# Designed miniproteins, single chains, continued (3): the designs that were tried, part 94

Each design is a single chain, and the fold is of that chain. pLDDT is the mean over its residues in the fold that is shown.

## One batch from the design tools (miniprotein)

Design m11261
Fold by ESMFold2-Fast:
Order: structure tokens, then C-alpha cells, then sequence
Structure m11261 (fold): chain A 87 residues (1-87)
């Protein structure tokens, strides 16, 4: 999945700025995907949602509230586009 590939890329990149931005995007994407699953009644997504929320809170002091909100909106748009492409 896109989220798994982003997570793998975040673990393999050596550029510190790219790494931090990818970590933020990965956390946002995982949270958005997990929350969508929870809304569908899939409670197995709760551990992923909790992990993603914890990582976002860890990253909040570095990026700030506005940047976190922007990445969450970006992740929502990317998920909607991915769902459209899978039709």
C-alpha cells in the first residue's frame, strides 16, 4: 500500500529533512486510513490509530499545529485520490 511504501521510504532515506517530512506524512496517512477503518466498524485499526496519534504528538513541537493540520488534510486528499484510482 502507499502508506506501507511511505513508511519503508522513511526508514531508508538518509536526508534528515526528507526523513522528518516523510515521518510526518506517514503518521498522518496512517492515522487517516486507520480512522476511516474505525468508522467502518473495523476495531482492529485502533492500535495503528493510537501509534500514529502518539507519533504526531511527538512531532508537534518540531513542526507546529498548522503544519500537522496541513499534512493531515494532504493525507485525506491522497487517500480519496487512491480510492478513486482503485475503481
Amino acid sequence: SLFEKLKELAETTTDPETLERLRLLTAAAVLVAAERELKRGNTEAEPAAEKARALLEELRPRFGEETLAEFLELARRLLEEALEAAR
Scores: mean pLDDT 78

Design m11262
Fold by ESMFold2-Fast:
Structure m11262 (fold): chain A 83 residues (1-83)
Amino acid sequence: GKKVESIEEMKKLVEEALNQIPSFQPVTNIEVIDLGNGIYEVKFTSNGQEHTLLVKLENGVVVRVEAPLLSDDEQERLKKMIV
């Protein structure tokens, strides 16, 4: 998994991953919320729609990403870039 030590590093990791997926362009309004216990909520806008990711860390390493509103193909691509 990718190592993340701050909200800013989480934002950068997700932003860099989303920028590699052409179907999401342009990506705007990326917001990272620390929910505690190694769980982060990442919100972003793509094609006029708001999307939400739940990212789980263990010992500062990304172990799981959940994106319930994304297609299976988009979720798989995102997981390969972040986890």
Scores: mean pLDDT 80

Design m11263
Fold by ESMFold2-Fast:
Structure m11263 (fold): chain A 127 residues (1-127)
Amino acid sequence: KIKVLVIVDKSILSDGNLSQDDIEDALTKALSNNGISSSEIVVKVTDDEDEILELLKKGYNLIYLISKKKTLFTPVLLYGAVGAVPVLVNSSKKVLGVINVPSLSKDNLESIFTEILQQAETDSFSP
């Protein structure tokens, strides 16, 4: 069973009129549509770096960080680089699932999660 962590900033939920359930539903559909029929999804609404660092230690297979605070990207990337938590990095040299999109809404969540999953599958790392 794949364990998925979604970390989302409260401001992003407010801007998009989104709930934690909207995130979980959209991600469940995206994972199912990409062949992942069994997942455990945990959605945490936080922008606290210390809380995020503790969450990263809990052995999740896939981590999504959705935040307007670009400084939160650094701890997720650093923790993934030491191999302590499985973190996917896409062809843009960004941690897979760092979503910093001002237009996040109910209508585009599933398509955004699907696009990120498809980018991971192509594995386009530059040396």
Scores: mean pLDDT 63

Design m11264
Fold by ESMFold2-Fast:
Structure m11264 (fold): chain A 109 residues (1-109)
Amino acid sequence: MEELLELARRMSLYEVIELLKKGVEKPREELERLRERSDEPMRRVLREMGLLLDLLTNEPPEEPPSEEQRKMSKKELLLRLSVLLGVVRLDEAVRRTIARREAERAARE
C-alpha cells in the first residue's frame, strides 16, 4: 500500500488515470457487477469506490460524502480509488484461485 501511494505521488494525474484504466475499462459497470455478488465487507469497499467515482466525475453521490472526502483534491480521490481497486482485485484473485482449485478437484473425482 505504501509503495502504491509513493508511486502515485511521483506520477502525473494522467498516469494515475491510465493505471486505473488498465484495471477497469468500465469502472462504474464493474463496481455495480461486483456489488451484486459481494459480501457485506466488500460491498462497503465498493460503495466507497462508487462515491469516489461520483466525486471525480462531478456526479451527485447517492449518499453525502464525509467531510474528509469533500476536502480531498481530485488527485487524492483518484489515489484513494486506486488503492481500493487494488483491494478489490486482490479479493477477486483469491476467489479465482479457490474456484480453480475446486474445479481441479471436481475434475479428478
Scores: mean pLDDT 61

Design m11265
Fold by ESMFold2-Fast:
Structure m11265 (fold): chain A 89 residues (1-89)
Amino acid sequence: MFSEEAKKLLREKLNELFAELLSKPPSEKPLPEEVRERVLATLEPLFEILEDPELREKFEEVLKKMDEEGLEEFARRIDEILEEAFSLT
């Protein structure tokens, strides 16, 4: 089971990442691929602990659509999936 400390740390890291990305002007925004890599790296401990292929697939689908739906909507979708994942632990 994910510890309460691990859940808090993971959510804080993702919130910091998205807050940073949303506050940056377009000239300083990282490339979409760089954003995907940073999000996946942050989520890797969750995937390792839960070993849930459905959860991984949900994140991969959201990452694929990030450049179509925009960063703000992407951040919201990731938070929704993360909340669902935390309900499983």
Scores: mean pLDDT 68

Design m11266
Fold by ESMFold2-Fast:
Structure m11266 (fold): chain A 75 residues (1-75)
Amino acid sequence: SAKEQALAAFKAEREKLLAELKKAGMSDDTIKKLEANVDEILAEASTQDVNRATLLLETTLGVLDMLLWAQKLAK
């Protein structure tokens, strides 16, 4: 389903972005906090309809992308 595809795509991209944030110098404490927050969003998205789930997941990936950009810019 579209929802299952969105959740699977989010899980893959999340793993990649969190690994890149760690490589970019984000502290382990901050990474753990982000992981917990992202897990909460993923759990919430799993209970929502496809449109709301997609909005939550896309917004979350956008935030992670901005954080990665900021970490890279600081170097």
Scores: mean pLDDT 84

Design m11267
Fold by ESMFold2-Fast:
Structure m11267 (fold): chain A 79 residues (1-79)
Amino acid sequence: MSAEEARKMAEEALEEAKKYRELYEKAKAAGDGIKTAGYAVRAIGAGTTGWIAKRAGEKNGDEEAVKMGEEAIRVAGGK
């Protein structure tokens, strides 16, 4: 994976993690179990992509990609 691809992946993973975590919290507050479960799965997927991007950023020496990947993992995990 190129440094450019890794950074873009980290940016997209962070955006998706934030989006699906917000949708998860809203669905949970509304008592919608199906939407809550669906958004949780999507958030976990974004966190996994963030982990891959973090690993690629570490190999490329891209500290911003690592930082964004770590944040995507945290946001997906609800921290």
Scores: mean pLDDT 83

Design m11268
Fold by ESMFold2-Fast:
Parts: C-alpha cells; structure tokens; sequence
Structure m11268 (fold): chain A 74 residues (1-74)
C-alpha cells in the first residue's frame, strides 16, 4: 500500500539521521527527527484517510523507539 511505502521511506531516512547524527547533542537529533516528521506529515496529506491513520501510527511507533534509543546514548 502507499502507507507501507511511505513508512518504509520514513524508516530509512530516520535510520540515516540516527547514524549520521550519532555524535551530535540530543537536542540536535531531536530537532532533525521533528523536521523529518513535519516533512512526512505533508506527504501523508496525499494519502487516503485510512492510509494516513495507518502511516501515522507506524511513524509514531518508529519515532518513539528512536527517541528512546537516543536517550540511552552516553
């Protein structure tokens, strides 16, 4: 589905941020994640209501897991 494709694209861009910004301060990583979420929120507007809800739930899960991982960094 279009939702699945969008979520996979988000996941890849999120993983890239986490890898490239691993040595950056927490607030910088959080800012980059927030910017990515904003970018994908705009893309989600082109999806059906059902696909938007599906994508939103999965993106929220991925963001939550990423922020937990970043908070555990030394």
Amino acid sequence: SEADKLVEEFRKELEKILEEKKDEPLEVVQSEIAKLVRKFAEKMKELSEEDQKKAEKEILRLVTEALDEVNKRS
Scores: mean pLDDT 82

Design m11269
Fold by ESMFold2-Fast:
Structure m11269 (fold): chain A 71 residues (1-71)
Amino acid sequence: SVPLPSRETLEKAIAEGKEAIKLLKERGEEELLEAVELLLEGYRLLLEGRVEEGLKLIEEGLRKLLEIAKA
C-alpha cells in the first residue's frame, strides 16, 4: 500500500502548483498549464478525502506531463 501524502505535503504542493500556474500563464504554455491544473485539482480532492477522484486526476496530469516531455 502506498501511504497518502500528509496534509502539509498536499498544501505545499497546491501552493507550489498555484505559483507554477501563474508562471505558465505568463509564458503562454497552455498544454503544460492544463497538466498542472489537473495535478492541483487532484491534490485538492485528496485534501477533501476524495481519494479515488484525486488519484485519477493526478494520474491524468502526470500522463499529460509525460506526453509533453516526449515532444
Scores: mean pLDDT 82

Design m11270
Fold by ESMFold2-Fast:
Order: structure tokens, then C-alpha cells, then sequence
Structure m11270 (fold): chain A 90 residues (1-90)
């Protein structure tokens, strides 16, 4: 299912972040490789990867929290999209 595939992609991205501490260039390369392998989720993985790279420390702290879930990440992305779409220029 789309939800199952998306949750798996999120879990793989979280694991890549945890496995590549302190090297943002290597992290970017590994996330790009994941996007290339997962063609169905390519756009989602690419956009999430950009968000992670821009907010690496914040994302790392978020995934350490006991209330962290894949659903919370997706909700945060939806809220970010709503804010960007509501007023892109003003």
C-alpha cells in the first residue's frame, strides 16, 4: 500500500541519518541512492531528504523523542506544505 511503502521509506531515511552522523555530504549521497532505488517514492524521498539536510540537528532531536512517529513526520510535512501554499510571497 502507499502508506506502508511511505512508512518504510521514512524508516529507511531515519536509519540512514542515524548511521551517518556528522557527515552531511555522505548523508546526502546515501539519501539520493535510496531515492534512486525507490522509484515509486522518489519525489517524496527527495523532498524529505532536502528537509532533513536543511534541518539536520532538529530532525535528529525529533527522531530521539519518545513520542516520535512516522505519522508525526508526515503531519509536519503536510503543515509545512500548507504554510508554503497559503502565502508564498506575502
Amino acid sequence: SWLGDTNRAVEQLVQIVKDTPGDLKLLEERMKELAERDRLNHLFITLLSELILQNYDVFLELVKRPDWTNDKLLEALEEADRRLRRRPDR
Scores: mean pLDDT 69

Design m11271
Fold by ESMFold2-Fast:
Parts: C-alpha cells; structure tokens; sequence
Structure m11271 (fold): chain A 63 residues (1-63)
C-alpha cells in the first residue's frame, strides 16, 4: 500500500507504522519499504482512506 504523508512528517525506510481504519478489525503493523516525495510505500496491504501512525502520531492516509 501507499501512504500520503502529512507535511513535516519525518519517515525513513525501515520505520514501523500502524494502520488503523473502520474496515480493519485489528491495527495492521507494517514496515516502510520506500519513500517518494510526499508518499511512502509499506510492505502490507491496507484499505484506501485508512490512517497511518508512527509512535502514536498520525503521519498520513493510505491512498
């Protein structure tokens, strides 16, 4: 899946993120595999519109 990052978000390849949303019964833990400008790629599939968190802070939205 891809995440559209919020402005000012600092994220690196290998960082762990948590995906939460109404369509997922349990938070998805994923690893960042790529960064391209305002977008990050993660190693897990997630529904579009789900929220991405790092260390409990909102960092972006799945697109």
Amino acid sequence: ARILLLPGTSLSIGDEVEIRGPEIPEPIRATVTGIDGDYATIDREAPEGASAFKDGQLIGIVI
Scores: mean pLDDT 80

Design m11272
Fold by ESMFold2-Fast:
Structure m11272 (fold): chain A 65 residues (1-65)
Amino acid sequence: SALREAGEQALRDTLDEIERTSGLRLTDIRVTDFRVEGDRVVGRATATDARTGQRMTVEAETPAP
């Protein structure tokens, strides 16, 4: 689905940005939710910092294609 692909790409871009800006290494990435809100796709994922084992939740939004 184009909507799912857009949401997954937005999440991937957001996780990559977190790694770049924070120097984190993220692993165990799980997409937990996708929803359409009006003209936007909202994705949610969890990830683990490979160095510390700390879990985090990330949300990303992108325009619906």
Scores: mean pLDDT 81

Design m11273
Fold by ESMFold2-Fast:
Structure m11273 (fold): chain A 67 residues (1-67)
Amino acid sequence: GAMATATVSGAAQATVRGTVSLAGAGAANYVLDSGAPDAEVTVTAGDRRGVGRGPEGAGRASQEVAA
């Protein structure tokens, strides 16, 4: 959840604007990611987005790669 946000909101500024606009698609899965697995991005709906997540802080790289 929060880790994925940091990657998108920090790394891809243009994507942040696009992602926010795509809230219906990205925000929906992010709600589950933020509400359920704060640290377990791999088991969240955002896991589908993990393909573009990255290391999400270089702490949970193994969690991210599980996507």
Scores: mean pLDDT 35

Design m11274
Fold by ESMFold2-Fast:
Structure m11274 (fold): chain A 59 residues (1-59)
Amino acid sequence: KLEEVREKLLSFFDQNKDGYLDEEEKELVKELQKKLGLKVTGEIDDEFVEAVLKALEVE
């Protein structure tokens, strides 16, 4: 489930469809990390994936 969520998050933020996050796409990740109270890294790391998964479990 964590790996699947990570792939979905990468796909969602990867607007260029190149399989990587550009500076602009990383900025969107940073904004969401701030809203979730996480360390702002701009990367889809384990902490980010876990926080999103926990948010989805509430819904």
Scores: mean pLDDT 70

Design m11275
Fold by ESMFold2-Fast:
Structure m11275 (fold): chain A 85 residues (1-85)
Amino acid sequence: SVQDLRDELIDLLDEFGDLFNNETDPKNRQLMGQVVDLFMDALSSNKDEALKNLERVKELAKQLPPEMAEVALRIADLGEQIIDL
């Protein structure tokens, strides 16, 4: 259901936030901050701009450590599913 997708998104955003709060590497923190900004912009954007922001997240995620990249990519994929509803 749409509610199940939204609940999963909230859980993933909380997980990414915890990883961000525990990150000590300045380059990783900068990249994660950019990912957060793109997710926040997507929430307030029209469909076309939101999809562009999520694509940008996927490109930045390639530069993150695997654990952080996995969570960011899952959020982007789930966000695209919700937008396409």
Scores: mean pLDDT 82

Design m11276
Fold by ESMFold2-Fast:
Structure m11276 (fold): chain A 109 residues (1-109)
Amino acid sequence: PRLPHTVLIELPPGTPEETVDALAAGLETLAAQGSTSVAHAWTDSPRVQAAVAAVRANAAADPETRLHLVVATSATPEVLARAAEARAQAEAAVAEADAAHRARVAALR
């Protein structure tokens, strides 16, 4: 099974400019390489938003790609908490599916 690659960018208030620039440069490189990965950005940084938009443009050019992109105008603690909850729920669902599969394999022995 193919799962879409997801990039989560969480830039809380007070993140150093050097860290923001490094993250933006990395995402700009992925966009230039034609990446269609799902990108979630919780930031008001214009450079990060532009890089995320470039990845989205790559995905939009591919009709088989189902891209979910969320870009926040502000990286508030509430927005970051919601992003963390969504990630934890996704990880829990994957773990549960893996446990169910292992149980079925054991039952077939």
Scores: mean pLDDT 58

Design m11277
Fold by ESMFold2-Fast:
Structure m11277 (fold): chain A 87 residues (1-87)
Amino acid sequence: SLKEQAEKYLEEARELLKGPKTPDVEKQIARKLARAAQLAYQSEDLEMLEEVRKLLEEGLKKFPDSSALRTALEAVEQQIEALKRKK
């Protein structure tokens, strides 16, 4: 299911957040969280989008200059707002 695929990406992102501060780890976190957000938004899973937002915020604490993580966070915040308006 979309939820199972998104949960797998969240799990992989959590593992990477505990890893080294390298550009490759930054890119992988951004990619996995963007994929999880896409799947969560498509399945209208607000709780999962909130978890993606939390992990992106943790990613930005680890990589404060990451444009990729910042862009992903902005997209997720817009997705959360859109779903809250839809009910």
Scores: mean pLDDT 87

Design m11278
Fold by ESMFold2-Fast:
Structure m11278 (fold): chain A 105 residues (1-105)
Amino acid sequence: MEELLKELEEVAKFVKSRLPLLEKPLENAVELAKKAEKEWHVLVLLQTLTEIAVYLLEKEKLSVSEEVALALRVIGAVLDVEFDEPQEVDMARIEKNLEIIRKNQ
């Protein structure tokens, strides 16, 4: 759990540096993860943030509509966790995304 939280905080920091508009949604996601009693809550947030981070590494410039879509993805993941809506978590995808992010930091 502690290692997953550390990875989440690092990924959130990276996404925030690229997209300042997502600062508050990202801070809400990190704070929610720190309070999480269920591991899958942290994994859902980590999956969403790592997917966004990989997308940002592949794109040099985003349109306003793309930035809004990414903000809505973060908000959606936060709501899924808060309402305890069971979400499918793909650990292999998370691990692959984290490896891509580490190589580019």
Scores: mean pLDDT 81

Design m11279
Fold by ESMFold2-Fast:
Structure m11279 (fold): chain A 85 residues (1-85)
Amino acid sequence: SLTQIDSSMSLDDIIDLLVRSTGMSRDLARDIMRTVDGTIDAVRQVADMSSHQLSQQSTTGLINGGIAGTAGRRGTFLTQTIQSS
């Protein structure tokens, strides 16, 4: 939601990015994505964590269904990205 964080980052977008970056066929990129489905999920979790960290004052999301992404590992990869209030 918000504005950009929840925009157009689907499996198809990831495939398109791969094709655009490496020049491989969409068929090949799709096959790779199938194989690394867990990687896609991890990437989406990281992106979701970034969104949550950006709004770290909002604890409601944590109560609702847990932190967007994996538990107990927030803020680590955002060492400098997030600005200290």
Scores: mean pLDDT 52

Design m11280
Fold by ESMFold2-Fast:
Structure m11280 (fold): chain A 84 residues (1-84)
Amino acid sequence: TAARREYLERLVEALDRALENEEEVIRELMSLGMSEEAAREMVELMRRGRAEVEAALAAGDVEAALEAARRMYAELEALYERDL
């Protein structure tokens, strides 16, 4: 659907902005109680998730892109809960 594609395109844009400001994101996560190692791991999860979503969208597979986004969110949530 157009709404799912728009969501995923906006997600890629948001991840690009976060990754451009990687050190700021790391500082923010550390201010919330995460270790530097966990914060850097979270950024790496975002980088991998962004690449998977972009690749699926480029292939025209919106369903695969949505599944990649869901996996990324689940991994980010698990890491945040583990280290907070």
Scores: mean pLDDT 84

Design m11281
Fold by ESMFold2-Fast:
Structure m11281 (fold): chain A 88 residues (1-88)
Amino acid sequence: MIEEAKKLIEEGIEKIRKAGDEKTAKLVEKLVKEFLEALKKGDLLGAEISLGLTRIILGVAKVIGASEETIEGLELVIEGLELLLEAS
């Protein structure tokens, strides 16, 4: 399921970027990179921190009334990160 998780993450980031939210897309890309590096090192706490920060971004996006595409994109990224963490 690693391939499906990666596809969800890529589709999520693309949705955020298509919404014109380039800054959020870049921030999420950084968190995804930090998550993957943590998993490679067996740092499950580091991976959960990156996932948690992505969830906080989603919560903030909903509160400030971000676009539906940005919210959906963040939800897809979170789903992909959760699948990768479960496979670890």
Scores: mean pLDDT 87

Design m11282
Fold by ESMFold2-Fast:
Structure m11282 (fold): chain A 81 residues (1-81)
Amino acid sequence: SMQKALEGLRKRSESEEDFKKALATRKRLDKIKATNKPEEAKKILLEMLRTNEDPAEVPVLVAALLRIIGDEIDAELAARR
């Protein structure tokens, strides 16, 4: 059936586009973390969360923010020893 074939192609195309979008978002977040101080990177990520229109990006943004906080805690613990 032509309709079933088109639906299959559409789903594959959407999955590949979603994967490419996720990779682009991840690279953007990695760059923010690499090019900014932790405090500035947290401010940028919090603003991205407040202005975010794509619910699928929320877990990726939260994970990136938690990594920055984790790195700050590890640095503070190392400094106290």
Scores: mean pLDDT 73

Design m11283
Fold by ESMFold2-Fast:
Structure m11283 (fold): chain A 77 residues (1-77)
Amino acid sequence: YVLGEVPPEVLERLKKERPEVKYFDSIDDILAEVKPGDEVYLFGDKETLLQEVKRLTEAGFIIVEATENEVKLLKPA
């Protein structure tokens, strides 16, 4: 599961390795669709990512990896 502006290299890699990956336009869509054990990738600027990460962590998601432009989270089982 992916949200935000995905870099072209990352998008090409995801399409080749995981063609079943779903793309979302909002955090609300992620919260509605994502199942326990699923990973979520967030792309964007630092300020947007901080707000989105806060919403997902308040919903019980765990941060697996974080950079200034990308955050990977896991929905716990």
Scores: mean pLDDT 70

Design m11284
Fold by ESMFold2-Fast:
Structure m11284 (fold): chain A 98 residues (1-98)
Amino acid sequence: SVKEKVLEFLKLLKEALKAALAGDIKKAQELLKQAKKLFEELKKDKSTPEEVLKLLEEAIRTLEEFIAAVEKGDILRAIGLAIRLIGLMLDVERLLEK
């Protein structure tokens, strides 16, 4: 179901965030790649709400910027991006409750 795929997507984002915070950039990048693949499957499913797709796309971009900030040692930027990513995940979860 679309809901199950969206929940799996959120789990991948959370695991990627944790991996990057632990300094495991390679694992974070692999989890991001898996999230991107799942996002492409959700885009092809006509039953996926457009509002959900927009939030998931923004979450992918935010995670990419977060991983890059951690890799560069820009910790203050990384913290801001992590807060934004958590907010996006909460917004997606709220839409799934409808």
Scores: mean pLDDT 87

Design m11285
Fold by ESMFold2-Fast:
Structure m11285 (fold): chain A 72 residues (1-72)
Amino acid sequence: ATEAAAEGAKQGALNAGGPVKGSQHAYDGALRGEGLAGAVMGGVIGNQIAFDETSGRGAGYGGSLGAEKAGG
């Protein structure tokens, strides 16, 4: 599941304009000063944007998973 989600995030990010876009949304959420919670929120927002343009739900999902791992 996690590996499939990560692969989906990679493919979604590539289709949405590269992994930078998905990661940037997750990172921007973290920079709002909420740490893990902000990163997760950024990942959700990134998922919504990517999904609307490319059906790239994987981009946001990957961002959320990365943030969760970083927080423990």
Scores: mean pLDDT 51

Design m11286
Fold by ESMFold2-Fast:
Structure m11286 (fold): chain A 72 residues (1-72)
Amino acid sequence: MENAEIFRKAAELAEKRGHQDAAETLRNLAISAEDLGIDAESVIKVLRATEKAGIAGPNQRLVLELLEEALK
């Protein structure tokens, strides 16, 4: 699955679960993956580092969980 497809799949999961802010963030990441070549693994790595540092907000943690589910 291409990076943009992973972000789109995660956005669809977010929308289905009523997480509109996470869905918007993930749709923007899908566009960035298509335009700038941003990869899902790099985004996951950054989000995991932010969570371990105790800096992650609720939306950032939710985006991480949705991306990990999209990769399953």
Scores: mean pLDDT 81

Design m11287
Fold by ESMFold2-Fast:
Structure m11287 (fold): chain A 57 residues (1-57)
Amino acid sequence: MKLSDEQKVELYERALAGTSAEEIAKALGLPLTAAEIAVQEARENPEEIRATIERLK
């Protein structure tokens, strides 16, 4: 099922804050793989992830 914009914002904010993929997956009820991808994206492209958060708000 597709993530809501609110869930995406929370996912990316937690990833940027350095929260572990396992903790994010449990908190948001997501597959671990989805949380791992978000953490990797936030690590590689933090500016783009910040822009995405602002766009979704």
Scores: mean pLDDT 79

Design m11288
Fold by ESMFold2-Fast:
Structure m11288 (fold): chain A 101 residues (1-101)
Amino acid sequence: GEGEEYAEKAREEAEEARELAKEGKGKEGGEEAAEAGGYASLAAEQGEEGAKRGAEAAGEAAEAGVLAGKVSKDGEGASSAAGGAIAAIGAAFQAGREAVG
């Protein structure tokens, strides 16, 4: 269903965020990590199977957000974007856990 599609999209965005962080593009990585968190949250709202997959995707998105934040540390705007992404991902992860648990 749509939950599986959102979870897959969240994983793709999380992987892109991770690669952007490795390339030193912390701001872009933070923005992609935020999108991953958004898709993980949407997956978690789509019912039991979507919630389980959304929780997994939110975990991957949170890891990508942390990596982006490390790369963005010396840039105030980029660090803020990465921090916002981590917060959004954390919220999505919590929503996924509550839906599954």
Scores: mean pLDDT 65

Design m11289
Fold by ESMFold2-Fast:
Structure m11289 (fold): chain A 68 residues (1-68)
Amino acid sequence: QSSKLFQQAAQYAQQGNLEKAAQLTKQGLLLAGYDEKTAQGISNAIYRASPEGAARVAQTLSQLLQQQ
């Protein structure tokens, strides 16, 4: 489930592993029905963010996509 992938991405981001956080976020977005261009763009933004910022984005995606 995409929500679970975003939760895992947030945990990796908090640990400073932005590469893994970005990868899991991309996979979660693709499973949620987003196109590859959009998923890659958000993934790239997470990779370039601070660990705290990346974790917040992943947590927000988890919450928002649970409501869809």
Scores: mean pLDDT 81

Design m11290
Fold by ESMFold2-Fast:
Structure m11290 (fold): chain A 90 residues (1-90)
Amino acid sequence: MKKEIYELLLEMNDLLLDLYYKSKDPALRETALQLIETLGEIKEAIDNEDFESAKKQIEKAKELAKQLPEDVRKKILERLEKIEALLEKM
């Protein structure tokens, strides 16, 4: 389960880095960086088995994702929902 969560976090990180480097919008770049930082906090919470903190950081990530373009937002939200489902089984 942790390996699958890490793979989902890496996929989201790659999507957000791509958005950061290709975007000319400073606000979108700032949101992408804040999301990358929040994904790091999710990983740390999961590594420490602090699932309540992990869920709180996922909620923050979902809120930040609302500022993303629709295509990227959908991909990020789908992966965050998969992580939440995996955490419920842990």
Scores: mean pLDDT 87

Design m11291
Fold by ESMFold2-Fast:
Structure m11291 (fold): chain A 66 residues (1-66)
Amino acid sequence: SVGTFALTLMLLGKSREDAIKVAEAVKDLLEKLTPRQASQVAYEAAKADTVDEMIEKAKKRAEELI
């Protein structure tokens, strides 16, 4: 569901470059999630303005869903 996560971030207004950076950084967690859960994580990550903060929010939300 790495692709679902990256696409959802882009649909929420994040750049392609930022979406890819965040997706790669949390790839191992995203592989444990369903596409629906990956979208939920992307919505949480999208609340942040920087790549580093998006990664932190994505990790926290993914851990809550696993």
Scores: mean pLDDT 86

Design m11292
Fold by ESMFold2-Fast:
Structure m11292 (fold): chain A 91 residues (1-91)
Amino acid sequence: MIDKEVEGFALGMRLAVAVGEGNADEAIKLLQEAVDMGIVDSAGSAALGLARATGFPEEVIKLLEKAVDAARAGNVDEATRYLKQAAEIAK
């Protein structure tokens, strides 16, 4: 648990950098890693706040919100589906 929290913090920092750089592809990839690790609350909420602040497209933000909500509900497959849709729009 402690190691997972430390790894989650490191992933959250990498995600913050990607969002700050406007790198939507890298941000979506890192958010997928957070979903796979089960740490979406620590990484996802911060990433959504930064994505809104940095001016990510509204359609991408809505899909990222749905992905975070699905992951919080334990629906990893649904979260992954929304992240894939966000990645396609971000291209």
Scores: mean pLDDT 72

Design m11293
Fold by ESMFold2-Fast:
Structure m11293 (fold): chain A 116 residues (1-116)
Amino acid sequence: MEEVIDRAYERFKEIKPLVLEKTKNPEIKKAIESMTKEDFIKGYEKVKAGLDYFYGEDGSGKETALGKAPDLRTTPLEELILKLVEDYESGKKDISNLKTDIAALLIRYELLELGL
């Protein structure tokens, strides 16, 4: 369990510079810069509850450009994060959920890589 959270956070640190370079909104950029391991713990709980942005039961991701779960296997992770960020930059989503939604996406990616 802790290993999935740690792997997701390590992956985030690797791609964070690329995401920040392509992020246009200063508030979203600041939120991404402020993300910590605690956001990944919350993201993991969100995934377990089925409440995450793209794959959760809350339906919050159903009308996004990605729309559906299968993209995790074929789309580069930075591209998936940038598409999520675009939905927040458009004002369609509450920014308070951004950090945990990015963390949840990374956790789903690491779970898939581990075959879980």
Scores: mean pLDDT 71

Design m11294
Fold by ESMFold2-Fast:
Structure m11294 (fold): chain A 75 residues (1-75)
Amino acid sequence: SMVEEATQKIREIGEKAAKEMEASTSVEEADKIGQEGMKKMLQIAKETGAEEVKKAAEESARRLGEIVQAKLDAE
């Protein structure tokens, strides 16, 4: 379904962003990657209008924020 496809795309975007953020050497670079990933995931959620897709985007965005925080704490 469209909802299942959108949810899968969000998970793929989130996983790719997380890997790139963890591989980054700076908090600024990680934050930039995370913000771009979040924008893409939220846009998909907005276009689908489904609560399940929105929750998937919010969960992925939260995990990206945790990666930024962990890098900031390690400075």
Scores: mean pLDDT 84

